Designed miniproteins, single chains, continued (4). Designs and how they scored, part 76

Each design is a single chain, and the fold is of that chain. pLDDT is the mean over its residues in the fold that is shown.

## One batch from the design tools (miniprotein)

Design m14796
Fold by ESMFold2-Fast:
Structure m14796 (fold): chain A 93 residues (1-93)
Amino acid sequence: EFKKKAEEYEKQAEEALSRGDNVKAATYYKQAGKYYLENKDYEKAIEYFRKALELSPEPDPEVLRLLASAYMDLGQEEKAKELFEEAEKIVKK
């Protein structure tokens, strides 16, 4: 069920992207990433959170924290730390 919902968000993101709506596409990729993260598919979660960040006009600190959490779960602690620091810097400035 979670995988089916993630696939639905992927399709919605691709449709939004094909129409030039990068902000909407980023939102759908973020949702797809969250479903993969809940299913412990960390590689897919990272892929879609990366896509969401690339399509967003401004860095989304929530997406940065979610991406950092996925890297932590993969044991990539240094990469996760960098992403948490990036999110913190955005929020504090």
Scores: mean pLDDT 82

Design m14797
Fold by ESMFold2-Fast:
Structure m14797 (fold): chain A 63 residues (1-63)
Amino acid sequence: SKEEVDELIKKFEEEAKKLPNTDEGRDRLARLVQELADKIRGLSPEEREYARKKILEIVKKYL
């Protein structure tokens, strides 16, 4: 559901905010993105696209 996706995105953003603005931080962020992508892989195409857009916005904000 959208609510479940929103909860996953919220947790992802909370973890991303804790990362340092360094090469190590960027590497860890990339791993968090991949883990989240794997978790949403079984969702509908619409839910995946919704999550993808939100993930991209967060990544752009913290990179």
Scores: mean pLDDT 79

Design m14798
Fold by ESMFold2-Fast:
Structure m14798 (fold): chain A 94 residues (1-94)
Amino acid sequence: APVKLPDDPKEMASFIDMVIDLLESLLPYLTPEQQAEVRRLIDELKEAKTEYLKDPEKAKPRIQEIVTRIIDLLEASEDPLLKTVAENLRIRLS
């Protein structure tokens, strides 16, 4: 199902911060290759948040793409905890 991001700017900013905090907390449970990709996604999401605060409509598609990549990465993991996190994000964003 397509990811549905929050429409409210405050909810979007809080959502982005929550996802960043979540990813940072998950780093110890990832493979070295996944850690490198997650760190890139965190950096991209931080940049997209800065863009969103200036121009939400231009930044929203990039945030959508980054969040989708995050979910796909977590779902690809063999770790049941990471798969559960991905499922919870999909449910929240459905």
Scores: mean pLDDT 82

Design m14799
Fold by ESMFold2-Fast:
Structure m14799 (fold): chain A 89 residues (1-89)
Amino acid sequence: MAAEAAEEAARAAAKAAKAAETAESVAAGTAAAIAAIGAAFEAELGRAEEAARSARGAAEAAERAKSAGEAAKEAARAAEEAARAAEED
């Protein structure tokens, strides 16, 4: 029933949030920020190839952080949907 689905969705949201807050997702976000700063600095020095490599690294790290964040948001959305269904029931 809707209330039971809400509890399961909330449990999934908590699990996804913990996964998103893992060392990997935190490290990915930090790596993206550092790489972006490096790319900007290298671009200022006219080192286009180095800047391009740093920018690619930043994009890859940002994608990892985004994937972890998206999993947490998907679980949160499922919990909200289940809660709304319980209210309608």
Scores: mean pLDDT 57

Design m14800
Fold by ESMFold2-Fast:
Structure m14800 (fold): chain A 91 residues (1-91)
Amino acid sequence: AETLRRAAEVLRRMAEEIEKADDFDSEILGTLALMHLVLLAKYSTDPELAAELREQADRIAEAINKKDKQGMVEALRSAAETLERAAERAA
């Protein structure tokens, strides 16, 4: 539960930083967030959670390719909400 809550906090902070960043910095931050989500999905023991995180990772990857800063922020906030709900179920 703590790991999922901490991961959600990290994603929310990354979304806030991307929202404030210029286009170059937002691309770097988006890439780091994508790496974080891919690792969380890979090491998740919950196949439903892993699938949801992979979908959000795909959304972020698409937003990075399109240079869509708002799309990156939206996907990260959605992933954070998914992790927060998973943490509540695990508690």
Scores: mean pLDDT 80

Design m14801
Fold by ESMFold2-Fast:
Structure m14801 (fold): chain A 66 residues (1-66)
Amino acid sequence: SIEENIEEAVERVKEKFPELSEEDVEALRKFAEGMSKAFGIEDKEKLYKLIETEAEIELRYREALA
């Protein structure tokens, strides 16, 4: 299911970025759900890449604003 694909993608991103908080992970989950719904993205690898990219952008913004 799409929900299972999103959860798998989120788990992979958590492994790559262990610094992400529970709130960060929930925000990324909602982002993935929104993108999947808006653009019909169901593919696990595409979902992973979207969530990974969003996480990288967020971490860059935090570093730039520190």
Scores: mean pLDDT 83

Design m14802
Fold by ESMFold2-Fast:
Structure m14802 (fold): chain A 69 residues (1-69)
Amino acid sequence: MKEKARKVVETAQEMAAKVAAGEISEEEALKKFEEALAKYFGVDEETDLEEVIKKIVEMLKPEAEELYK
């Protein structure tokens, strides 16, 4: 599960970097990010995207907390 969350975050970072470099548009980046969410978390049009993002953050929180112990 955490690996899927990390892959979605990596996709978001990669898309953001490509937008900053002018390789793709923000619209294209958003579409690819939505595709990654659908691929790893099965997000439907009716799925609350905000809830999916919260789940991803929650899955990564234990690792973040470990870094600051």
Scores: mean pLDDT 66

Design m14804
Fold by ESMFold2-Fast:
Structure m14804 (fold): chain A 55 residues (1-55)
Amino acid sequence: ETEIQKAVVKAMKALLDGNYEEAKKIVDEALKRYPDSPLVKNTKKIIDEAIEKAK
């Protein structure tokens, strides 16, 4: 749905801007609202992996 898509886009944009904490907050909030969404779950994995590689 559009709300899920908007949350995913915002999280990914924050990640690309180097705002790792903001990206993590956005995806965690989306996961709380949409716990069964595969799109949100996959986005969280991408963000977690990107942060891990940046270390």
Scores: mean pLDDT 80

Design m14805
Fold by ESMFold2-Fast:
Structure m14805 (fold): chain A 95 residues (1-95)
Amino acid sequence: SDRDVAVFIMGTVVSQDAEGRVVVEGRVPLHPDLEPLPRTPATVFLETENGIAVAHAEAEIGPDGRVRAEVLVPELAAGSAVGKKAMVIVLMRRR
């Protein structure tokens, strides 16, 4: 969509399960010309021992700009990613 704008944020991995389900949290900057979508497509880039994993999910964006994305990255060893940075791309809408 020509109204959708990709926004790049640095998130942090806050949890990981034994199956490689990872929760990434971050924050989008609030901008008067951009509307956060309460559910938005998200792309998560996470460094692993085997290179950069790319995962797609829906992200939740709160009214204060807080972002939460849950992705499955089965290549991760349990606990190895918690506390690491992840690049997250979310969509926002032009007002």
Scores: mean pLDDT 81

Design m14806
Fold by ESMFold2-Fast:
Structure m14806 (fold): chain A 102 residues (1-102)
Amino acid sequence: ALTQSPSSLTVNVGDTVTLNWTASEDVNNKIDWFKQKPGEEKELLITNASTLVKGVDSRFSGSGSGTNYSLTISSVQKEDEATYFAYDRLTKTYGQGSKLTV
């Protein structure tokens, strides 16, 4: 089963947050991470597990391989309040989302 965790969390400004995604099968680093605020389209942050998209804040980073992947947000700001989605490019499926409250 595909699992994104935690489903929701509350943090303080300046905290470091790690969000996890686990696949049932090896996805060969073909995962992307998106940020979505209410009423907005999904913004691509990280592609191919660890590549920071041009123009995205360097506080965001991606890591992992095989079946286990993580998005890390350092020095969290109020503007980071959003739902974050892992995207499996092989199945073209989004994870369930992790809602971050700051």
Scores: mean pLDDT 82

Design m14807
Fold by ESMFold2-Fast:
Structure m14807 (fold): chain A 67 residues (1-67)
Amino acid sequence: KEELERLAKRLGVSVEQVEKLEKEIYESFLRMIESIKKIILEKNPEIDKAELEAEVKRIKETLKKSL
């Protein structure tokens, strides 16, 4: 909120534009994480899929809280 206002002022854009950009970045990270997870499972079939899914979920929740 206050961080968004400062970032918007520094970039010379509106707060609404920063919020939209943060949402787009978050969605892009979610897509990237899913792609990486798929590659890891394909290259390392010995990996515990449940453990990897739990770690991915933790990362996604952390990203959501940071925005």
Scores: mean pLDDT 76

Design m14808
Fold by ESMFold2-Fast:
Structure m14808 (fold): chain A 70 residues (1-70)
Amino acid sequence: SAEEIYELARELAEAARNGASREELRRLWDKLVAMAREDPEAAREALQRAQHEGDAAASTAVGEALRVAE
């Protein structure tokens, strides 16, 4: 769902900010890309929500995941 994708993008951004391991960041990123590939419409809704909320890190993560998922 769009909510799950948005929350995952926020979790990825928070993990990166808190210095999570490269392996954990890769796990979260791979999951985000997989979710965007499975449901690109939900990912676009998540991107719109991140942009509306002014969450630049989350919007960047979802936008890049959508680009890679294509």
Scores: mean pLDDT 87

Design m14809
Fold by ESMFold2-Fast:
Structure m14809 (fold): chain A 71 residues (1-71)
Amino acid sequence: PLTLPPDPLLTEEQVRQVLEDIRIGLKNMGLLTPEIEKNLEKAEQELLDRIKERGTVTAQELTKLISKALK
């Protein structure tokens, strides 16, 4: 069994902070379209729902959902 997984576990606060930072970064670069903003909000809600059920999500899970939101 693996004792040290390669991706960290993220809490609700960490997930919200990461998504906020991404929104701010995209806005500053002029890349935050209304569609991307909606997609990021949907990804955030999905991650928060998983955290409510399990307590944490993995960094890989967060990355996959964000990648889908940004396309």
Scores: mean pLDDT 78

Design m14810
Fold by ESMFold2-Fast:
Structure m14810 (fold): chain A 91 residues (1-91)
Amino acid sequence: MDPEELLKKGEEALKAGKTDEAARYYFQAGLSYYRLGDYEKAIEYFEKAIEASGGKDPDAYRLLAQAYYHLGDFETAREYYKKAKEIEKEK
């Protein structure tokens, strides 16, 4: 699916109060951009997924870290890896 279409579906789900579904669409959009090598857009949509999920998705934080790593921002990548591990410990 087109990343732009995934974003629109995420926005519709968010307006309907379906925050888990919105997070899923934003995460899929982020994955699509990540696979295309557009790490800046991948970061934007993984951040939207994290916000919609209430900041409890360790997979979104891990992929955020990987996207920053690909951009050469190793310090920011390390911080997001730590965040993912903290959430995993909280379960």
Scores: mean pLDDT 82

Design m14811
Fold by ESMFold2-Fast:
Structure m14811 (fold): chain A 83 residues (1-83)
Amino acid sequence: MEEKKEKLEEQIRKFEEDLEGAERYLLEKLGELPEEVEEKLERARELLEEARRLLEEGKLEEAEEKLREAERVAVEALRALLE
């Protein structure tokens, strides 16, 4: 369980860093984020916060589900920019 927890912590941290990088890049290029994209990125961050809380509580499966949900929402936000 400890090993799985450590891996999830690392995945959450890396994803958070990736989100920060993507948001910074988009703000530099566009000057502002479309409202829909900003809303989805905020939702992804909220889901990451939930995942961290669940992980701290030892609810590894629930934490993983929230992480995957956050990833999905972030992908939807980025896809909206490409269309």
Scores: mean pLDDT 80

Design m14812
Fold by ESMFold2-Fast:
Structure m14812 (fold): chain A 66 residues (1-66)
Amino acid sequence: MEEGKKLTRELVEKYLKEGYSVREAVMLAMTEVFKKALKLYKEGKKEEAEALSKGAMEAAQEILKE
């Protein structure tokens, strides 16, 4: 969870620097993390995939809540 949250926050910062809005940056970051989670899921690493997805959800919630 912590790793996914950290990665999502870093990706949001990256997309914000690229000129995207906060909402767009969060959507793009979530998409990237979800793609990583999907790859892990295909590898049979379900627990790690779920942890990444959960972390991304928490980061998005924290950023978009206020």
Scores: mean pLDDT 82

Design m14813
Fold by ESMFold2-Fast:
Structure m14813 (fold): chain A 56 residues (1-56)
Amino acid sequence: SEIDYFAKALVDLMEKKGLSLEEAIEIGKNIAKRMGYSDEQIEELIKKVKELAEKK
């Protein structure tokens, strides 16, 4: 899904730029809001970012 791709891109950004999980979540929320994502879609994005970061 697009949200899965977005979550993977945010985790990749964390690795390349040395961002914390919280910083990556904040960036993801801001981009998603600007793109017109619903609160439910934003919550799903955050959940997927956390899941991907934990598996590393």
Scores: mean pLDDT 82

Design m14814
Fold by ESMFold2-Fast:
Structure m14814 (fold): chain A 99 residues (1-99)
Amino acid sequence: SPFMEEFRALAGRFAAEVGALTADSPLSAEVRAELIRMHKRLQEAKSLEEAVEIARETAERLLELAGRIPDPETRERVVELVERFREEVERLLEEAREA
């Protein structure tokens, strides 16, 4: 599916950006664990709807972790990245359903 390929590219870019932004954070290991878990679950996903549910769950867990980041600037940037990812994921699902 072209939408599933676009979703995987989107998820990969998101994971790389969040990973880079949080690399020097005390939460880097916990963030990396969530990104690895998302990657593994996405490999097993059989539909775009299942992939979107995985992304929603990952976004919620990352927002909880972001609240624990001591640096306010890094915390705010992680929240912005996660919210943008959620919006892009929902847009892609809507586009796929209209196709």
Scores: mean pLDDT 88

Design m14815
Fold by ESMFold2-Fast:
Structure m14815 (fold): chain A 67 residues (1-67)
Amino acid sequence: SMRREQAEEYTRKGLEALSQGNYEEAIRYFEKAVELDPENTAAWFGLGLALEKAGDKEKAAEAFKKA
C-alpha cells in the first residue's frame, strides 16, 4: 500500500536523522510516518527515542505506549 510504503520511507529517514544526532529532524520524519501508518510500531518507538533525546519526556512516554 502507498501509505505503508511512504511510512516505511519516513521511518528510514527518521532513523538516519536519529543516528546522526539530528533529533528534531528525526521527530518530524517519525511524526509523518505514524500519521501515514499509525500501526507502525518501529516508527512509534523511534518517535519516542527522538523525543526523549530532544528532552520531551512526556511526549516520549505517549509515543512509547503506542509502540
Scores: mean pLDDT 88

Design m14816
Fold by ESMFold2-Fast:
Structure m14816 (fold): chain A 97 residues (1-97)
Amino acid sequence: MKQSEEQIELDILLSLARMALTVLKLQENPTAEDVRRVLDLVERLLDKAIELGDREALREVLELAEEALRFAKEIGDEESARRAEELIERAREALEA
């Protein structure tokens, strides 16, 4: 039940995270809620990528989390910035393991 279904879930999460980041980039005034939406998807993607050992997905998590961190810092959302930094560190550790 796991291999094909899990891969489909990973691909969907990646597409959703990329779409959410694109929507965030198109906002004239990004909000904390917009950044949190991206981070929620990136966290789910990270958890699935770690579970599957998908190094390509882990690299995508790093890129998405770094962009989300930039927006969090730009709008002054310290909580989202810390969360993005934690996701970046987790993805880096998973890539080094």
Scores: mean pLDDT 84

Design m14817
Fold by ESMFold2-Fast:
Structure m14817 (fold): chain A 86 residues (1-86)
Amino acid sequence: SAKEEIEEALKLVEAAKSADEVLDALNAAEAAATDKEARLALGVAAGMAAIAAAVARIAGESEEEVSKAAKEAAIKALKGGLEKYG
């Protein structure tokens, strides 16, 4: 179900230790997704995480702050997906 696929991705994102790990987890989950709603939610989360990381890097933030921004953006998007499709 969409809920199960999004919840699995959320656990991986929460465990991720870098922005690259967040993006790799979301891209892998989107590619593996069998549910259309999950695939859309995962794609949005990946896009939001990538934008947040890019903005933080342009602002000259530390890698820890970049990772935090990517993770927070991804978690917010995935939780929105769970609210709509869970």
Scores: mean pLDDT 87

Design m14818
Fold by ESMFold2-Fast:
Structure m14818 (fold): chain A 60 residues (1-60)
Amino acid sequence: MIELTLEAESIEKAIGAALAAIGEDPRAKVEVKGTQVTLVLPDTEAGKRALEAALRVAGK
């Protein structure tokens, strides 16, 4: 299981990162608090894609 909290560059990017993760894996669990995004993703190829998409949108 991949569990990560990341700091996005803006609230808009935080929301975008959460949506990107869900778009890659609808089983992704996400929590957004301001610019912070907490992701709980399966350790699968879909979970890895969700993580990569979230990091890209967050500006990481």
Scores: mean pLDDT 80

Design m14819
Fold by ESMFold2-Fast:
Structure m14819 (fold): chain A 68 residues (1-68)
Amino acid sequence: GGLSEEEKKKIEEKAEILTQRALDNRAAVYGRPVEEVATPEEIEQMKENAKKGLETFYEWNGIKPKKK
């Protein structure tokens, strides 16, 4: 079976959180604002990669996302 619409929504929310945290960490390391450490295209790719990784992880491990 594939992922449900609810699971996809939770994965998207988590992917956005993970992407933002990664960008914040990168900005802190470089001592620059987020906008200077990644292009909008890179941010979009990071979100998509995080989303794909989470989808694969949930399907592979049969784990259901939980709201925190």
Scores: mean pLDDT 73

Design m14820
Fold by ESMFold2-Fast:
Structure m14820 (fold): chain A 78 residues (1-78)
Amino acid sequence: MEQARKAAELLKKGYTAEQVMEETGLGLGSGKSRDAVLKALEEILYSLGGIKTKDELKKFGIKEQKNLDLLYQVIEFL
C-alpha cells in the first residue's frame, strides 16, 4: 500500500513510469508484461480511494498526458 501511494504522488509530480518503477518497485516500466503493468496501475488507483474516472485523475492533479494515458489503461477496463 505505501509503495502504491508513493507511485501516485510521483506520477502527480510528473515522474516517468521508469522512475516510478525504480523508486517503488511496481511493474510500470518497459520490459514488464501488460498484466504486471495493469496490476500495478490498479494498486495505484486503489491507493487513491478507488478512482474510476478520468476526471477524478485530473482533479487529483496528474497533469502529464503520458501519466494520464498510463492510468487510463486500467480505468477503461473497470
Scores: mean pLDDT 74

Design m14821
Fold by ESMFold2-Fast:
Structure m14821 (fold): chain A 59 residues (1-59)
Amino acid sequence: MPDEVRELLSEAGEAIREGDYEKARELVKEAGKMAGLSEEEIEELFRRTVELVRRLEAE
């Protein structure tokens, strides 16, 4: 994966931690478009990213 895509996903994870889901969605959308993903795949990636962040923070 290109380094730019990884950086955008990292920033999206930070936005989710801050509760800024709108910013996180925009960052995931940019990363997905750069990686050549469809809108459906981008939406699934966003859901997965939110789930991972919530799982890591849930004690």
Scores: mean pLDDT 77

Design m14822
Fold by ESMFold2-Fast:
Structure m14822 (fold): chain A 93 residues (1-93)
Amino acid sequence: MNEGMNYLGFGQAALKRGDYDLALAYYKKAIEIEGEDFGLALKNLGEAYEAQGDYEKAAEYYEQSAKQFESAGNLKSAREAKEKAEELRKKAE
């Protein structure tokens, strides 16, 4: 059964409601189930940390997401995640 994808959806719903801690918990569970190479969940963790104002952690997760998308051949998603990580590191100063 695809529990990891269910947790990803729960996290996205929580993020849209502003429940950032709950969104982070669900995305971390999605990664635990699907594996650390789940680039979409890593990107969503970055988005949730950004929403909380934790730009340094957000940048780290976007960088990890970019590496996983690149490994999977998703070059557009990898580039977008890299650009977002650079933007967030400037805000972390």
Scores: mean pLDDT 80

Design m14823
Fold by ESMFold2-Fast:
Structure m14823 (fold): chain A 86 residues (1-86)
Amino acid sequence: MKIKIILKNPSPGAAIQAVGVGVETELAGGKSKTKVEGSTITIISENASDKAIESAKGVAESVKSRGGKAKIQEKGDELIIEADSK
């Protein structure tokens, strides 16, 4: 499965959690790319483990629990998470 996380205006905790999804993917033998542009962090993971998928969904839940907005979409074999802490 592929994961794409787009995290806007992240708190430090949300940023660390999102980066952790990429690290978890790489440790399980997958590939990840992390891009930081202004206030947006984008993480793309290929061949993500079940643990990385759970961690990615946790990013959305964490943002929502702190009053932010988050959306989870599944498109084929890709999990897309769009989150905004504002």
Scores: mean pLDDT 83

Design m14824
Fold by ESMFold2-Fast:
Structure m14824 (fold): chain A 98 residues (1-98)
Amino acid sequence: MEEELRRALERAEEAIRELEEEAEEARRAAEESSPENAEVLLEEARRLEEVRRAVEEAKRLAEEEGATPERISALNILAVGGLVEAELARRRVERLLA
């Protein structure tokens, strides 16, 4: 349990960081883009921020309300999902700017 919680928290912190980095990248790309592409990039940034908030909330619940197996599992699922979403967003931004 303690080891599982530690790994879940580490993965969540990684996901939060990557989601923040990709959201900032999308916003920077939007500043240099056409109005049409800027809107797509800003929508991508907003979506990544919503995913980040979900991971942060799951992390807070596991830390503050008790690290039950269900909460650790939920945190792991959201963190892994967040990492996948960050990678997919990076690819979408690169493709849009090509």
Scores: mean pLDDT 86

Design m14825
Fold by ESMFold2-Fast:
Structure m14825 (fold): chain A 65 residues (1-65)
Amino acid sequence: LREQIEELRKRLEKNPNDRESALRLGELVARTGDKEATDLLRELYRKYPNSPALQSAMNLVRLAR
């Protein structure tokens, strides 16, 4: 889990429009509620609020709540 979160952080910091990585992060947050994954998604969305990929990930989490 921690290794997956680290990989997703590196990928999305380099390319915030990486749709596959953003959706994978969103799914991880929606399924597990993991604090580190949730904090990462919120941090990335705050830094890149206009990224469609990150917006999709945030919407996925909202639907799961």
Scores: mean pLDDT 78

Design m14826
Fold by ESMFold2-Fast:
Structure m14826 (fold): chain A 82 residues (1-82)
Amino acid sequence: DAAREAALGALEVAMRALEEGDVEGARTALEAARQAAERADIPEEHRREALEALERAMRALEEGDVERAREELERAREALRR
């Protein structure tokens, strides 16, 4: 599933950006991950879990909570891998 792989790739980019302190890069990658996850051919339950985690990650970044954003990205990644 190309869309699922694209979402996972974008998540890796977002997590990398957060490790480097690049919040702007992380936000861009998160948006790409969300768009790809919406198109992924995976069970609806897993897609919803991933999208909800991505929304929480975006909110955490808006609040300056980088640690929570990282945790939510890990949840999105787990949902997409199942």
Scores: mean pLDDT 84

Design m14827
Fold by ESMFold2-Fast:
Structure m14827 (fold): chain A 83 residues (1-83)
Amino acid sequence: ALDELIKVAREVYETSPDPRVQEAARRLIEAAEEYKKNPTPENFERLMRAASELVDALIESGQLEKAERVAQAMGDVAREAGL
């Protein structure tokens, strides 16, 4: 789940011309890499916030399919963390 979220964020970063979307994707990648190295509750909250901010930026820019992919990957990470 986490690796898929990172993959989707990288694809969004590489393919989106919107600077707000690129910056949100970059922040999500950084948060996900940090959570992977140090899976603390604080880093998990930062990861979920970054993912939510990317979803919002994608919705605002009309990129609904990409927003759905990020939201799905975020949900998968949250479900796995609850185990």
Scores: mean pLDDT 85

Design m14828
Fold by ESMFold2-Fast:
Formats: structure tokens, C-alpha cells, sequence
Structure m14828 (fold): chain A 96 residues (1-96)
């Protein structure tokens, strides 16, 4: 999933990259989840208004079993200066 998501990102297929990175973010492996967050952040650097990528980062920040991965997702959202609603929801999720 992570390798396929990176390939889709390189090809400029942001929708496919978000879908595959989203699947990787649901992995029970925290390292795979961390790589998924990095891919989503890279997508948003190239396409800052990609709503699917923002929504996937909020989902990871809220639902990841790893507190460190939740914090990474929240920081990625804040760094790209996304919609304040998404940034707020992600940071609130890291407090749980």
C-alpha cells in the first residue's frame, strides 16, 4: 500500500495516492501509518486544497491507535495551513 501510494503520487494521481495512503493509515503497524501520514502531507504540499487528503489526516489524527501517529497527522494539517476546522479537530483528537 505505501509503495503503491508513493508511485501514484509520483505519477500525479493524487486521488489514487490519497486512497492508498488512507488504506495504509488503517494498518495495525504504526510504521506503515507514519509513512501514510508523510505521503498525505506530500500530497497536500502539491495540492493544498485536496479535501480528501485533509479528511484522511483528520481521520488518522482522531482514530489511529498510536498517539505519536495522531500527533504527526495533526502537525501535517497545521503545517499546510488547512481549513481551521480540520486543524482544530485534529489537535483535539491528539488530546485523547
Amino acid sequence: LVEEARKALEEGDFDKAVELAGQAARSPDPEVQREAVEILEEILKKDPKNKKAQEMLVDVARNSPSPEVRKLAAKALAKINSDPKYVKEAFEATKA
Scores: mean pLDDT 74

Design m14829
Fold by ESMFold2-Fast:
Structure m14829 (fold): chain A 80 residues (1-80)
Amino acid sequence: DAYKEAIRLKPNDAEAWNNLGAAYANSNLSAAEAAYRSAIGLKPNFAEAWNNLGAVLEKLNRLDEAEKAYNRAIQLDPNN
């Protein structure tokens, strides 16, 4: 799909990894987690990716990890 092609062409693009995570979020939670973690690895201050990771971890019933990801997102962007 278009998101996977974007990653193949720009593997160091944090936004592309975040978009790939969003594409997986309703079909493959493990792939979504991996994509969001790649986005965060490239851009550790990426509040949206931390928030999206929290949502995926919550759906995976990994609630303690979800809380940590959400808290990181809030620390990076307290107005969102």
Scores: mean pLDDT 83

Design m14830
Fold by ESMFold2-Fast:
Structure m14830 (fold): chain A 63 residues (1-63)
Amino acid sequence: SEEKTKASTEFILEVLKEKLSDDEIEEKVKELLKEGKITEEEAQILMELIKARKIVEEKKKKE
């Protein structure tokens, strides 16, 4: 739905701006899920996507 899509987009932008920790991201996703703004499937995809981004950033730091 349009509302759910907007919530997911806002969350991604917020994460990019604030560079939230893994735990903070997890908590935010749980909050959105409990509020019904995203689905369980969308929450899982968002978590995976954000974790993948963190792995890339950590790889750059090691180099």
Scores: mean pLDDT 67

Design m14831
Fold by ESMFold2-Fast:
Structure m14831 (fold): chain A 82 residues (1-82)
Amino acid sequence: MELILEEAEIALLRAAGTIAERAKDWELAAEYYEKAAEAVLASSRPDRALAAELLERAAEAAEKAGDKEKAEELRRRAEEVA
């Protein structure tokens, strides 16, 4: 049951990130992708490759939002997780 709820949470956060990205709300997109990556890493069966991909997507959104410092930090985290 908990594993299914974890998968639903990850899917919802990923969808929220995509919606924010389409709306060009880059700050919000970065936040949701970062939260999705954290949820993946905290899950019962962490998919590190997926978490790294989500952190890279969050970094791209942060860069588009003008936050280069956060983008660099997120890219570093993606490299450490992969």
Scores: mean pLDDT 83

